Designed miniproteins, single chains. Designs and how they scored, part 79

Each design is a single chain, and the fold is of that chain. pLDDT is the mean over its residues in the fold that is shown.

## One batch from the design tools (miniprotein)

Design m2913
Fold by ESMFold2-Fast:
Structure m2913 (fold): chain A 76 residues (1-76)
Amino acid sequence: SSMEKKKKEKLEEIEKEKERLIKIIEEDTKKALENLDTWSISLEKAKEIVEEAKESFLAMVESIEKLEIERVEKEL
């Protein structure tokens, strides 16, 4: 049906946008961790904070994706 095709296309758009956001978060996290190697503070603790921030951002992206999927499913 045309509704099923439209729903599939919207879900594919959501997946692509999620992949782009995750890639940005992973690349920025990697750069932050590399830069921390130049700091005189406890490197282990600094890396832990950066990794915790990364996990929080990834959880946020997953939550936003879930809400958008639920919205699309209610509209179609």
Scores: mean pLDDT 76

Design m2914
Fold by ESMFold2-Fast:
Structure m2914 (fold): chain A 75 residues (1-75)
Amino acid sequence: SLERIKKEEAERLLEVGKAYLNAGKYDQAIEYFKKAIELDPSLKPEALRLIAEAYEKQGNTDLAEKYRKEAEKAS
């Protein structure tokens, strides 16, 4: 089904984002996490936490806190 294909692709995008995060490529990681959320909103809690982690590692504490709170609300 189209829904299954979108879910599998969103999960793949999330994994690519995690690879960028682990490589210290934070801007790329954030873009992939956002794309994963757009394709499958059920990934919001996990992807928003990962976006918060990326911003924290970049030293952007205000955005890290914002996305962390959004992740808690999405859970």
Scores: mean pLDDT 89

Design m2915
Fold by ESMFold2-Fast:
Structure m2915 (fold): chain A 56 residues (1-56)
Amino acid sequence: SAGLERAEARGQAYAPKLKEINALIKAGDYEGAKKLLLELGGDEAEAEATVDLLKS
């Protein structure tokens, strides 16, 4: 379905930054992690939710 294909494309777009985002979260730099997510075209609420998910 088109929805699955869009989700996969979004995941691939995040993949190069995901390792860096996780490293920032491990270091306690949540603002840096959020900044990278915003650069990938997400909105602020989505970036905050993603950081919260990854730090749990």
Scores: mean pLDDT 70

Design m2916
Fold by ESMFold2-Fast:
Structure m2916 (fold): chain A 74 residues (1-74)
Amino acid sequence: MTVEEAAELIRKTAEELGLDPKYLARQIIDLINIQQGKLNPLSYQPDDRVYPVVAKLKDLGFTDDQIIEAAKLV
């Protein structure tokens, strides 16, 4: 599965949730940065709807770096 396929999944999921795809992509990047210790969760709380999307991408075998790259393509 390619980073471009992951970006398409993010766009489709945003449409299903009624969200701007760029908004969901930013929330995904922020959540990964929190999980990597690069962003303090006390200063920023991600949208609850982003957690299942990131979990699904990880279940599909994407790494944190690949998820961030895919989100940047959205």
Scores: mean pLDDT 81

Design m2917
Fold by ESMFold2-Fast:
Structure m2917 (fold): chain A 71 residues (1-71)
Amino acid sequence: LAALLDEVFALVQEAARLAREGRLEEAAKVLDRAIALLTQAMSTLTGGTRAAAQQLLDEVRRARERVLAEL
C-alpha cells in the first residue's frame, strides 16, 4: 500500500507541475494513470484503508475534471 500511495502522490505532483506549465492534456493523462492504479487497488482493500483510498480517488478524479475544464 505505501508503495502504491507513493506512486499515486508522485503522479499527482507531476500532473500539478504539468498543469502549471500549461500542459493540461499531459496533466490529465498522468491523472488517468493515478486513477487506474487506485481503482485496481481498491478491489483488494477493506475497512479504513479502503475508505482512505476512496477519498484519494475522489480527489484525483476532481483534479482531473478541473484540468479538463481548463482545456
Scores: mean pLDDT 80

Design m2918
Fold by ESMFold2-Fast:
Structure m2918 (fold): chain A 64 residues (1-64)
Amino acid sequence: SMLEKLEEAVKKDKRFKDNPSAAIVALTLEAVAAILEGREPVFEKSKDNEAAYEALKELYRELK
């Protein structure tokens, strides 16, 4: 499925390989789900969270 492809692409992204954390992974998975479902993601507002979400949108567009 598209969700599985995005999840694998995120896991292979060097940003998450070099400095993985549970928070970053959880944020990434939530952002993937939100993009696929066409809804707003549920996340704590911070610059790190916003940057990760925007990077994921770019990854999603490349994956298509």
Scores: mean pLDDT 60

Design m2919
Fold by ESMFold2-Fast:
Structure m2919 (fold): chain A 82 residues (1-82)
Amino acid sequence: LSEEIQFEAEATMLEMAGAVYKRFKDYEGAAKYYEKLAELLSKHPQFREELARALYELAEAYEKLGDYEKAEKYREKAEEVA
């Protein structure tokens, strides 16, 4: 129970952090937090849709950074889990 509460709180904080950095066009910060969110969500198969969204956000962040190889990698992963 406390582990589940901790997971939900952590996932929410990581998603909010990623969104905030993205809003300020700090795509390095956005990528960092969306990557942490994707790693956390990947441990919980019931959150496939949330994982796909996090991976799409991560792909967009890398595209904005000019890292097209990482952007494509995360876009493919998002399509696989969606």
Scores: mean pLDDT 84

Design m2920
Fold by ESMFold2-Fast:
Structure m2920 (fold): chain A 64 residues (1-64)
Amino acid sequence: SALLEQAIELHRQGVEAFKAGDYETAIRYYEQALALAEQAPRSATSEVLRAESRRLIEEARKKL
């Protein structure tokens, strides 16, 4: 779905920001990815993306 494709791309940008040490930007991308993944139809991919986004938001917040 278009929503899931957008969520995956936002998650990818969040991971790149996280690796660069830009944790505030990473959180913003992960939150956007999570919101789109929650709107997407249920699938194994959307469930993994939701779980990973939540976990990585918590990890990034610990780095702030």
Scores: mean pLDDT 87

Design m2921
Fold by ESMFold2-Fast:
Structure m2921 (fold): chain A 62 residues (1-62)
Amino acid sequence: GKIIAIATVPLPKLSPDELALREGDRVEVLEEVDENWVLARNLATGEEGYVPKSALEVVEVR
């Protein structure tokens, strides 16, 4: 199934492996890395990277 989440806060790209987000950006969660981090794709830009779970609210599960 697909998990869609929304960025609740803006995130700057602090490292090459992290995903930059604007508040309100929708992401697809690709993999749960650990209890605090996911690998996600920004649906607006198509970029992939690591995102803290605390920055995301799950809005759709398929």
Scores: mean pLDDT 83

Design m2922
Fold by ESMFold2-Fast:
Structure m2922 (fold): chain A 71 residues (1-71)
Amino acid sequence: SSMEENRRLAEEARRAYEEGDVERAVELLTELYKRSGVNVPEELRVGLLAHEAGVPREVAERAVRRADEEA
């Protein structure tokens, strides 16, 4: 996946969260996580995703769990 698209997803997820649309933020972060293809422990994946998007760990955790459930 392109770095540009991943950056777009992270930025849009952050905006959705800032606008109070937590469900949309989780949806966008789930897509970003699926595109990243990273095989590391969940706690590190959640932390990295939260840092990249600028959202709370709770939102990133929901996205990672959703992606893992759909895998």
Scores: mean pLDDT 78

Design m2923
Fold by ESMFold2-Fast:
Structure m2923 (fold): chain A 68 residues (1-68)
Amino acid sequence: LEAKAIALSEETVRLELSKPATLILPDGSKIEINGSVTIKRRDLIESELVVDGKTYKVLDIVKEVEVV
């Protein structure tokens, strides 16, 4: 899985993924991602990604935030 995080503002980030995934937010909400999603940075940091039946912590796959 390839993942990029792009800072749109101090509070908002766009997450781009090479594969479809399900994002599990800290409150237990689920968002299906097909290509990209725009979300609050604080929510993304504590979220998990499920890709091909494997669960990843977002912070384990996204180490740097790109500036656009």
Scores: mean pLDDT 76

Design m2924
Fold by ESMFold2-Fast:
Structure m2924 (fold): chain A 83 residues (1-83)
Amino acid sequence: SEEREKKLRILKGTLGNAIEALKEGNYDSAIRMLEDAYELAKELGLPEEVLQTLEEAIRAVKNGDREKAIEYLEKALQLLDSL
């Protein structure tokens, strides 16, 4: 649906913004964006692999592992592009 497509674009944009926040050292902002992204992904009924990848990204941010967090977010974006 058009609404689903719009929400998928918002999700992808939020993940991109979270990557930029991580690069700038704004971890608290990144966590909030990723938690919002996770809830949107659940609402959209996205595959478990997408949800698990976002959970792994959030965990990496909370552990201070910026490199792993960005890697998981890039993986999430690739998974979304294959839907």
Scores: mean pLDDT 90

Design m2925
Fold by ESMFold2-Fast:
Order: structure tokens, then sequence, then C-alpha cells
Structure m2925 (fold): chain A 71 residues (1-71)
């Protein structure tokens, strides 16, 4: 498969993202995402993780994403 540069850039932040998802039961918003990842990465992370475009990253979506990333 094609390696996603955004996926690789998110790798170091995945533990913080998983911790954030536990603290955000309503989903991770762009503003909350910006607290753990650099601003330049936030837009790309939202595009990759927010598959349905609702503006939040659900715990299930993040978990499936992490599984697909093969951690």
Amino acid sequence: GQPDPVMEALGPYLPKLLELSKRTPGGITREQLATVVPEELVDDAMRVLDKDGDGTISREELRDFVEQYSL
C-alpha cells in the first residue's frame, strides 16, 4: 500500500491522541486536536481521521485508524 505521509507524521502523536480520545467522549474536535499536534499537522490529521466530515474524530474511528496503521 501507499504510505500516507500524514499517517507517518501522526505516529509520534498517536499515544497522546488515544489519551485525548478517552477524555473527549463526544469526539476529538479540531481545537482539541490542536492541543496535542502541531498546527500545520492539524488540518491534514482532520482530513485523514474525520472520514465523514462531521468535524469530530470519534473514539471508534480513531481506534479503527490505529488498527489500520498497524501499531
Scores: mean pLDDT 73

Design m2926
Fold by ESMFold2-Fast:
Structure m2926 (fold): chain A 71 residues (1-71)
Amino acid sequence: KQEQIDAEIEDALDLIAASVAAMDLVKRGLLPSTELTVENLRKVLEALEADPSTGPNLIAAVRRVLEREEA
């Protein structure tokens, strides 16, 4: 199913983006672990939104992952 394949690709890309952002924040001492828990995703989103150099696409990707975990 084309729609299902496209959705799986978008979900995978969002997860990759969130994982990379979490790993960067752990390296900077701003996050305790790279686990994509609701609490860690909220911390990632807060840190990205506080950084004016962060692109809107990355913020949107992390927000989508957080919304899925909160459902």
Scores: mean pLDDT 78

Design m2927
Fold by ESMFold2-Fast:
Structure m2927 (fold): chain A 66 residues (1-66)
Amino acid sequence: VELDEEEERELAERYRLPAAAGTAEVARRLGAELGPEAAAAVAEAERLSPEERERLLAELRELYAS
């Protein structure tokens, strides 16, 4: 479920996600590339702590990366 540090780094570089991006910006990017369900999941993550949101985003990237 959780990505290794190396895998997370590779996905961040591959998708060029900003380290300080807001949830809305990340949701927009993932929705455009991975579909509206991914965007909806990130939007729901706004109710989560910042740490939980980062982990959810990493998990979504891994599931839909390749």
Scores: mean pLDDT 56

Design m2928
Fold by ESMFold2-Fast:
Structure m2928 (fold): chain A 95 residues (1-95)
Amino acid sequence: MEERRRRARELIEKGVEALNKAADALYQSGETEVAEKVRRMAETARQALEDGNFEGAALAIEAGARYVLDHSKSPEAKKLAEEAYRIAREVREVL
């Protein structure tokens, strides 16, 4: 139980980092509206993690990643979003 929670926390932190890097790439490419929404989803994931809601954090990361993949034209942001999506899946497998 404790080892799974530690692993899930590490993965969620990596997913939040990937979404924040995607938001930075989106700001650099001028996709400000997409960047702001992705940052908000990363913040939601961070808050869920602090509340011990690992499932909610994983869902927020997945939603943020899908939003980038569906709405962005930036190849760099999409690559980071694919990483975040993979991480969200790993969190669900560990829980």
Scores: mean pLDDT 86

Design m2929
Fold by ESMFold2-Fast:
Structure m2929 (fold): chain A 85 residues (1-85)
Amino acid sequence: MISEKDILIALGYMYRGIGKLFESKKDYKAAGESYEKAGELFEEAGDYELAAEAYELAAKAYEKAGDKEGAERARKKAEEMAKKA
């Protein structure tokens, strides 16, 4: 049986993969946005460890993009998820 949680985790992995693809192309803004989406999906699934990792990847991508606000937002989310893990 496919649960809502299984679908959210699968979509989270998809967006994490998209983020890595954008990062390989040095499109760090798109990478950050994709990693942030992955974090949101893992968070909704209740997988706080995967969410923390995805938000940390988003923070690093936003930092490389020069988006200080996006980096700080994602870093705060990563810290919140790590505390729930």
Scores: mean pLDDT 88

Design m2930
Fold by ESMFold2-Fast:
Structure m2930 (fold): chain A 91 residues (1-91)
Amino acid sequence: LEEEIRRLLRELQRLVGEAAEHRAAGDLEKAAEALRRAAELARRVAELLRKLAEEEKDEEKKKLLLEAAEKMEEGAEELERLAEELEALAR
């Protein structure tokens, strides 16, 4: 699980970078596409963090994992909002 989470976080960072490159090139549609894919990965990371929390027997560590999952969900919502804004600007 931890290795899979690390792998997905790297892929998430790559997609955010691709979105920035597309935006700089004026390709707002491709930038939005990359941000939506990044949001999907962020939600997947949140789900894996919750699974890791279910296996955790230390209540304090479990709480930290659940808080991290919540932050990833919030991040996914922000990425989707940005994608929608870019799609609206691509006329």
Scores: mean pLDDT 86

Design m2931
Fold by ESMFold2-Fast:
Structure m2931 (fold): chain A 96 residues (1-96)
Amino acid sequence: MSKEELIRKLNIRSVAARIQAVAAEWLATVSKHADRYRRLAEEFRRLADEYDELSQKLENGEISVEEAEKRFKELDKRGAELSAEMDRIAQEDGLA
């Protein structure tokens, strides 16, 4: 993909991860599994920070588009795993 397209995707993923962190914090206020949701909120914030760092390195020419795309796929896999964990906690709460 183009450098500009990858930067756009990284920025969208960073925003999405921060929204997920806020959602996890709100769920922590009503769930018996509050500590697990708070851990997920911290993990989603770290993921968002890593997307932002990757975007900045790509914009500054510190990393190739090919290497950035590889790292983007690894970050997306982590995001999917965090979302699956959040779904598992929701099932245990009887919400999903």
Scores: mean pLDDT 88

Design m2932
Fold by ESMFold2-Fast:
Structure m2932 (fold): chain A 63 residues (1-63)
Amino acid sequence: AEEDLEKALEAALRGDQVAATKYALEALKNGASEEQVREVAERARKAGSDAGAEGILTGLFSA
C-alpha cells in the first residue's frame, strides 16, 4: 500500500498519468485508504503536476 502510494506520486511527478492511475489502484487494492490516495494527489498537484494528480484520482474513482 505505502510503496504503491510512493510509486503513484513518483509517476504523477513525471507526468505519467497512466502509471499514476495504475499505482493508485494497486494502493487501494492493497489497503490504502481513499484519504491517503487523495493526499498523494494533492501533493502531486502542489508540486505542479495537475495531469499526474488527475491520474491518481482516476485510480481512486475506478476502484
Scores: mean pLDDT 80

Design m2933
Fold by ESMFold2-Fast:
Structure m2933 (fold): chain A 62 residues (1-62)
Amino acid sequence: MKKVAIIRGAVGKAAERAKELALKEGADEIIELVGGSKEEAYALAEELRKQGYEVLLLDATE
């Protein structure tokens, strides 16, 4: 089973920090939603989970 990290709102240094955290948590794939809404990120996470992926959802502003 693949683990996918979704990073919402990520830009510059915040994006790199979120990617580092995703890799530390064992993410096999990273999807960046630059300028994406929380609703879009949550919808994508739900679709991936339905497909059998483990999803880690990160907000670059956190």
Scores: mean pLDDT 76

Design m2934
Fold by ESMFold2-Fast:
Structure m2934 (fold): chain A 68 residues (1-68)
Amino acid sequence: MLTELEKRAYELIKEKMKYYNRDALTPEERQEIIDELVKKFGLSREEAERIVNKALEAITREKVKEQR
């Protein structure tokens, strides 16, 4: 189960992937999402990084589970 912040990070990551028409984030895109979370939610960079890592882990786990 994701917290409200982790769920919002998950949604933001999914939206960015859709916008760039890709299934994975580049390091630059990951950094952009971290910066956006810091700005929108007033999080420290370290907290934003942990949240993004949790959201990326959830996305990766979902892809593995789908077994397309």
Scores: mean pLDDT 72

Design m2935
Fold by ESMFold2-Fast:
Structure m2935 (fold): chain A 60 residues (1-60)
Amino acid sequence: SLEEKEKAYDEYVERLWELNREMYKQNLTANDEERDKLIQKHIEESKALREELWKKVKEI
C-alpha cells in the first residue's frame, strides 16, 4: 500500500539522518587519513540504505 511505502521512506530518512550524525561525531576526532576513509564508508553505507529502501518498496 502507499502508506506502507511512505512508512518505509520515513524509516529510511531516519536511518540516513542517524548515519549522517554518527559520521559527523566520528569526523570531529578523526585525522585526515581517517576522515577520507569515513567519507568512503559513508558513501557506501548510504548506497546500501537506499538499496534496502528500494527492495522494501518493491515487496509492498
Scores: mean pLDDT 83

Design m2936
Fold by ESMFold2-Fast:
Structure m2936 (fold): chain A 64 residues (1-64)
Amino acid sequence: GALQRAINRLVGLRLRRIGLEIDLELAKARGASPAQLEALEREIRRTDDEIARLEKQIAQLQAS
């Protein structure tokens, strides 16, 4: 149902966030430009926003 699909999507986004954190640390280690680091940080923030929306949706589905 909708709850299981939302949970599966949340797991996928959490794994994506871990990958982005690794990419950011590798970029820092390679001396990437501030603009490149900011781009990765923006992608992490967008992923965090999507996670937060799904967590709220899951809470609503569980409360129903």
Scores: mean pLDDT 89

Design m2937
Fold by ESMFold2-Fast:
Structure m2937 (fold): chain A 77 residues (1-77)
Amino acid sequence: SEEELREEIRRLLERIRELVRQVAATTDEAERQRLLQEIVGLAQEVGRLATDPRMSEEFRKEVIRELEEIEKELLAL
């Protein structure tokens, strides 16, 4: 259902935010690279789920904005 997809996307975005905080806190290069790879994989999954035709255009736009904000935060680190 659309509601189940929205809940899944929200859970994935929350997980991405947690990992971004871990990237900001780590001083270990190998751990940072591992965390960044996990973030990329989760962001790709969010993007895939957001392309479902059952999704409202407004929710899809919100998801895209959130992913763009995450990218900007990572680039600022």
Scores: mean pLDDT 86

Design m2938
Fold by ESMFold2-Fast:
Structure m2938 (fold): chain A 88 residues (1-88)
Amino acid sequence: SAAERAAAALEADPALVARHDEIVREAVDLAKKLAPTVGAFRAKALATIRALERLREEVSRAPLPPDVRAAALALLDERIARIRAELE
């Protein structure tokens, strides 16, 4: 499916994988700085959402086939929605 191809593309592209790992690292670092004020889990989740939103913008500009790009954006939107749900 297009979603399976998008997941494979996000994991198989070393640049996208490296960017995802960088975003996760930045989110962890931000969560550590915010932990005393908002709670470690909430801070980490919010930082991760912001990082995934930035990755979504990068994917929108990536040189991917249109159907794969659309599926990748949908996958990122689903990941963001799941993290938001876990904050409640």
Scores: mean pLDDT 72

Design m2939
Fold by ESMFold2-Fast:
Structure m2939 (fold): chain A 75 residues (1-75)
Amino acid sequence: SMEEARRAREEAIEAAKLAAEAKAKGDAASYAGYALRAIGALLDAALAGDQEAAEEGGKAFEEATGIKVVMEPVR
């Protein structure tokens, strides 16, 4: 789980960076793809039991894109 959480955290940060670059270029399709990838990575980190990694990725994504991502318990 720790390796999975670490990898997911790194992927979320990388995807957020790419999303910000795509947004700056006006590439809506690439932006959507990278944004979805970042959200997926945050979910993977949360499922691996690393809430801290998920929060770190969410913050990086918000700083890069201006979009707030909140990880909440599923019902």
Scores: mean pLDDT 72

Design m2940
Fold by ESMFold2-Fast:
Structure m2940 (fold): chain A 74 residues (1-74)
Amino acid sequence: MSKEQIDLESEASLYIMKASIYLKQGDYAGAIEALEKAIEALERAKEVADEEMAKELEKEIEELKKKLEELKKK
């Protein structure tokens, strides 16, 4: 993996962790913002990833987008 891809995936992981913390605190607005940042980082990682990793990242992006939409429709 490229250094750029690894850094972006790490950034996404941090935002996913942040979103988890916000959800436990009942801060849905904070959780939504953190998930949006995680998705953004993963989409950027996907652009520099090889085809195999891009498919795995796309699955993660779809899961996070689904969670984000569920939180918004509450």
Scores: mean pLDDT 81

Design m2941
Fold by ESMFold2-Fast:
Structure m2941 (fold): chain A 61 residues (1-61)
Amino acid sequence: SPLERARETYRALREAIAAGDLPAAFQKLDELVRIYAEHPDDEELRRLLIEAVEQVNAAVA
């Protein structure tokens, strides 16, 4: 499902941040944006994308 794919992508994004691999984290964020763009009315998917943006913003601050 799109949500399961997004959750796996989010897990990989968090792993990239933990490793200090910001290019990989941005790549995973872009993948999440594409998944959400295909399903813009999915509230859980939207929430996950917002959390991913917050995680990346915290990592670069």
Scores: mean pLDDT 85

Design m2942
Fold by ESMFold2-Fast:
Structure m2942 (fold): chain A 55 residues (1-55)
Amino acid sequence: GAAADEASEYAKKYLNDDAAEAAKLSVEDAVEAGADADEALKLVKEQLEEKLKEE
């Protein structure tokens, strides 16, 4: 849905296309596990920021 697309766009902007695909899948996985789409998006963005800082 929209949250997965937002996560993908965010990852593509700061990392690359591979990260965008991974971010989309991460949101999908979190939503299927019972998380709210908005919460899943926030979590994925936080994970992307963590990864960016670790580089």
Scores: mean pLDDT 77

Design m2943
Fold by ESMFold2-Fast:
Structure m2943 (fold): chain A 55 residues (1-55)
Amino acid sequence: PPPLTFTEEEKRLLEEGRRLLEEGEETGDRDKLLRGIGLILRAIGDALERDLAAR
């Protein structure tokens, strides 16, 4: 896939969000689950907005 889809910073947000989802699933912590989802959606949204703006 093209490197234009995600920046290194967005990849870090995806990785942190994934970690929070895993921790939230293990502990049943809804706040961690919501934070994890939020970080992933933010990273995807930022990448999509940047890709669309570049076209």
Scores: mean pLDDT 77

Design m2944
Fold by ESMFold2-Fast:
Structure m2944 (fold): chain A 50 residues (1-50)
Amino acid sequence: SRRETRERVRAAAGRLFAERGLKGTSYREIAREAGVSVRTARREVDRALA
């Protein structure tokens, strides 16, 4: 579901931000960790940071 996808992206982003910081983390890496497309990762991360 969209909720599960959002949760996976946020969890992946949180882990990577904690390890590498915001500038050390790319949408591509978040997408790979969450198992989603880069487009999906960008959308969900941008929503979380808005």
Scores: mean pLDDT 78

Design m2945
Fold by ESMFold2-Fast:
Structure m2945 (fold): chain A 58 residues (1-58)
Amino acid sequence: MAALEEQRAALIAEMQALSRANRAGLTPAGELPPEVAAQLSALGKELGRLEEEIEALK
């Protein structure tokens, strides 16, 4: 379990870092670039899969 929880924390940190790194690249409307939004979506799906694995071990 601990290793999966560490992977979850790492994914969350990666998503936060990606969001912060692209704050200067926001459009005048405050929107993330489409490619960055797609990367965050992919990381979010991986996070959901990891959370399901953690729940399956309980």
Scores: mean pLDDT 73

Design m2946
Fold by ESMFold2-Fast:
Parts: sequence; structure tokens; C-alpha cells
Structure m2946 (fold): chain A 64 residues (1-64)
Amino acid sequence: PALTEEGARGAAEAAAGAGGMSPEAARKYVDLSAGKTPEEAGRAAREAGADERGARIFAGLSSL
């Protein structure tokens, strides 16, 4: 498949890193987002320094 849950988490970590988060912070946010709604995950990513594109990716991955 194009994206597995594991691949989606890796993509979210990469997107958060590209948006200015450290790899460690990105990993923690991916884990914390496992139980969040897409809207909450996107907001958390923005607050952690991800741009709008990164936040949208994070929100989409949260829905998986």
C-alpha cells in the first residue's frame, strides 16, 4: 500500500522535522497524536512549529 500506519508515522516525523521540530520532538508528537482527533493533531503540530502543510499531513495521519 502507499502508506502503512508505520510508514505514516515515519512521514509525520519527517514532516514535523521539515517544519522545524527536532526528530525527538516529532517522535513524541506522533506517539501523543495516536489518540487525538485529526483537528487536535494538526493544532499540536502547528504549536510545535510545523507549518500549515505539515499540520495537515499530521491531521491526516491521525485519522489512520
Scores: mean pLDDT 61

Design m2948
Fold by ESMFold2-Fast:
Structure m2948 (fold): chain A 91 residues (1-91)
Amino acid sequence: MKETLEEELKALEEIAEEFSKIDEEIAKIIKELIEAIKNKDIEEAEKLIEELNKKALELAKKNPEKALDILVKIQAANGIALVGIEILKKM
C-alpha cells in the first residue's frame, strides 16, 4: 500500500472534521497538529499530541456516554500523527 505523508494528513483532516461536530477545541488541536507536521516541526507535533490526549481524556470524562467513540477516534489520530512524524524523521 502507498502510505504517503499527504495521505496521513488527509486522514487527520477527516478526524478533525468529525471532532468539529463534537468538540471544536479538540478539532482545533488536530488542525494545529496537521500544520506542525506540514511545517516539519516535530517538537511542536509531539507537544500537540500530548495536549490532544489530555484534552480527549477530559472530554471523555465529561461525556461518559460518548467516551468510547471519542477515545477510539483519538487513538486513530495519534496513530496517524505518529506515522507522519516517523516519515519526517526518515527524511
Scores: mean pLDDT 81

Design m2949
Fold by ESMFold2-Fast:
Structure m2949 (fold): chain A 55 residues (1-55)
Amino acid sequence: SPLDEAIALLRQRIAEVERQLAEAKANGDSETAARYEQVLATLREGLAEWERLRA
């Protein structure tokens, strides 16, 4: 379904951003890390909304 596809894509993007966040933290780039944390918060909120609609 379109909802299942949206959830799968959000999960994939979350994993990608988490990887980039880990790299920024490893490099000591605190400003870039903070930006990725904000992006993750938004993506995780969206995922929670779509998963709620499936329940």
Scores: mean pLDDT 86

Design m2950
Fold by ESMFold2-Fast:
Structure m2950 (fold): chain A 63 residues (1-63)
Amino acid sequence: SADALLAEAEALLARIQALTDEILALEREHPGTAEAEARIAALGAEIARLSARLRALADELAA
């Protein structure tokens, strides 16, 4: 249902925001460390996957 798709989209947006906040915290707390850069890259890849799913849901809702 459209309500289920909207709920999934809201959950994806909340997860993307949480991952973005984690990246910002790593940049603030551990700037320029190899460990932080590796973690930021992994979080960025996860955000990209979630964003692709969110785009697919937005396309489905717009149809």
Scores: mean pLDDT 87

Design m2951
Fold by ESMFold2-Fast:
Structure m2951 (fold): chain A 66 residues (1-66)
Amino acid sequence: SEKELLEKIKENLKKILPEFSEENKEKILKALEEAETVEELKEKIAKIVPELSDKEKELVVKALSS
């Protein structure tokens, strides 16, 4: 279901949060709190991606692919 997929993606992103800078962590947390669908979450994350470090980008791609 979409709810189960959304919860899985949010949980994967929460697992990688400790690896992020405080600024980028706040941006990801806001996206997690505001997104009510998988599509909305992916759109919000896509807007954050250009501001991430190469390591943070790799972690996000891995989390979204799991």
Scores: mean pLDDT 82

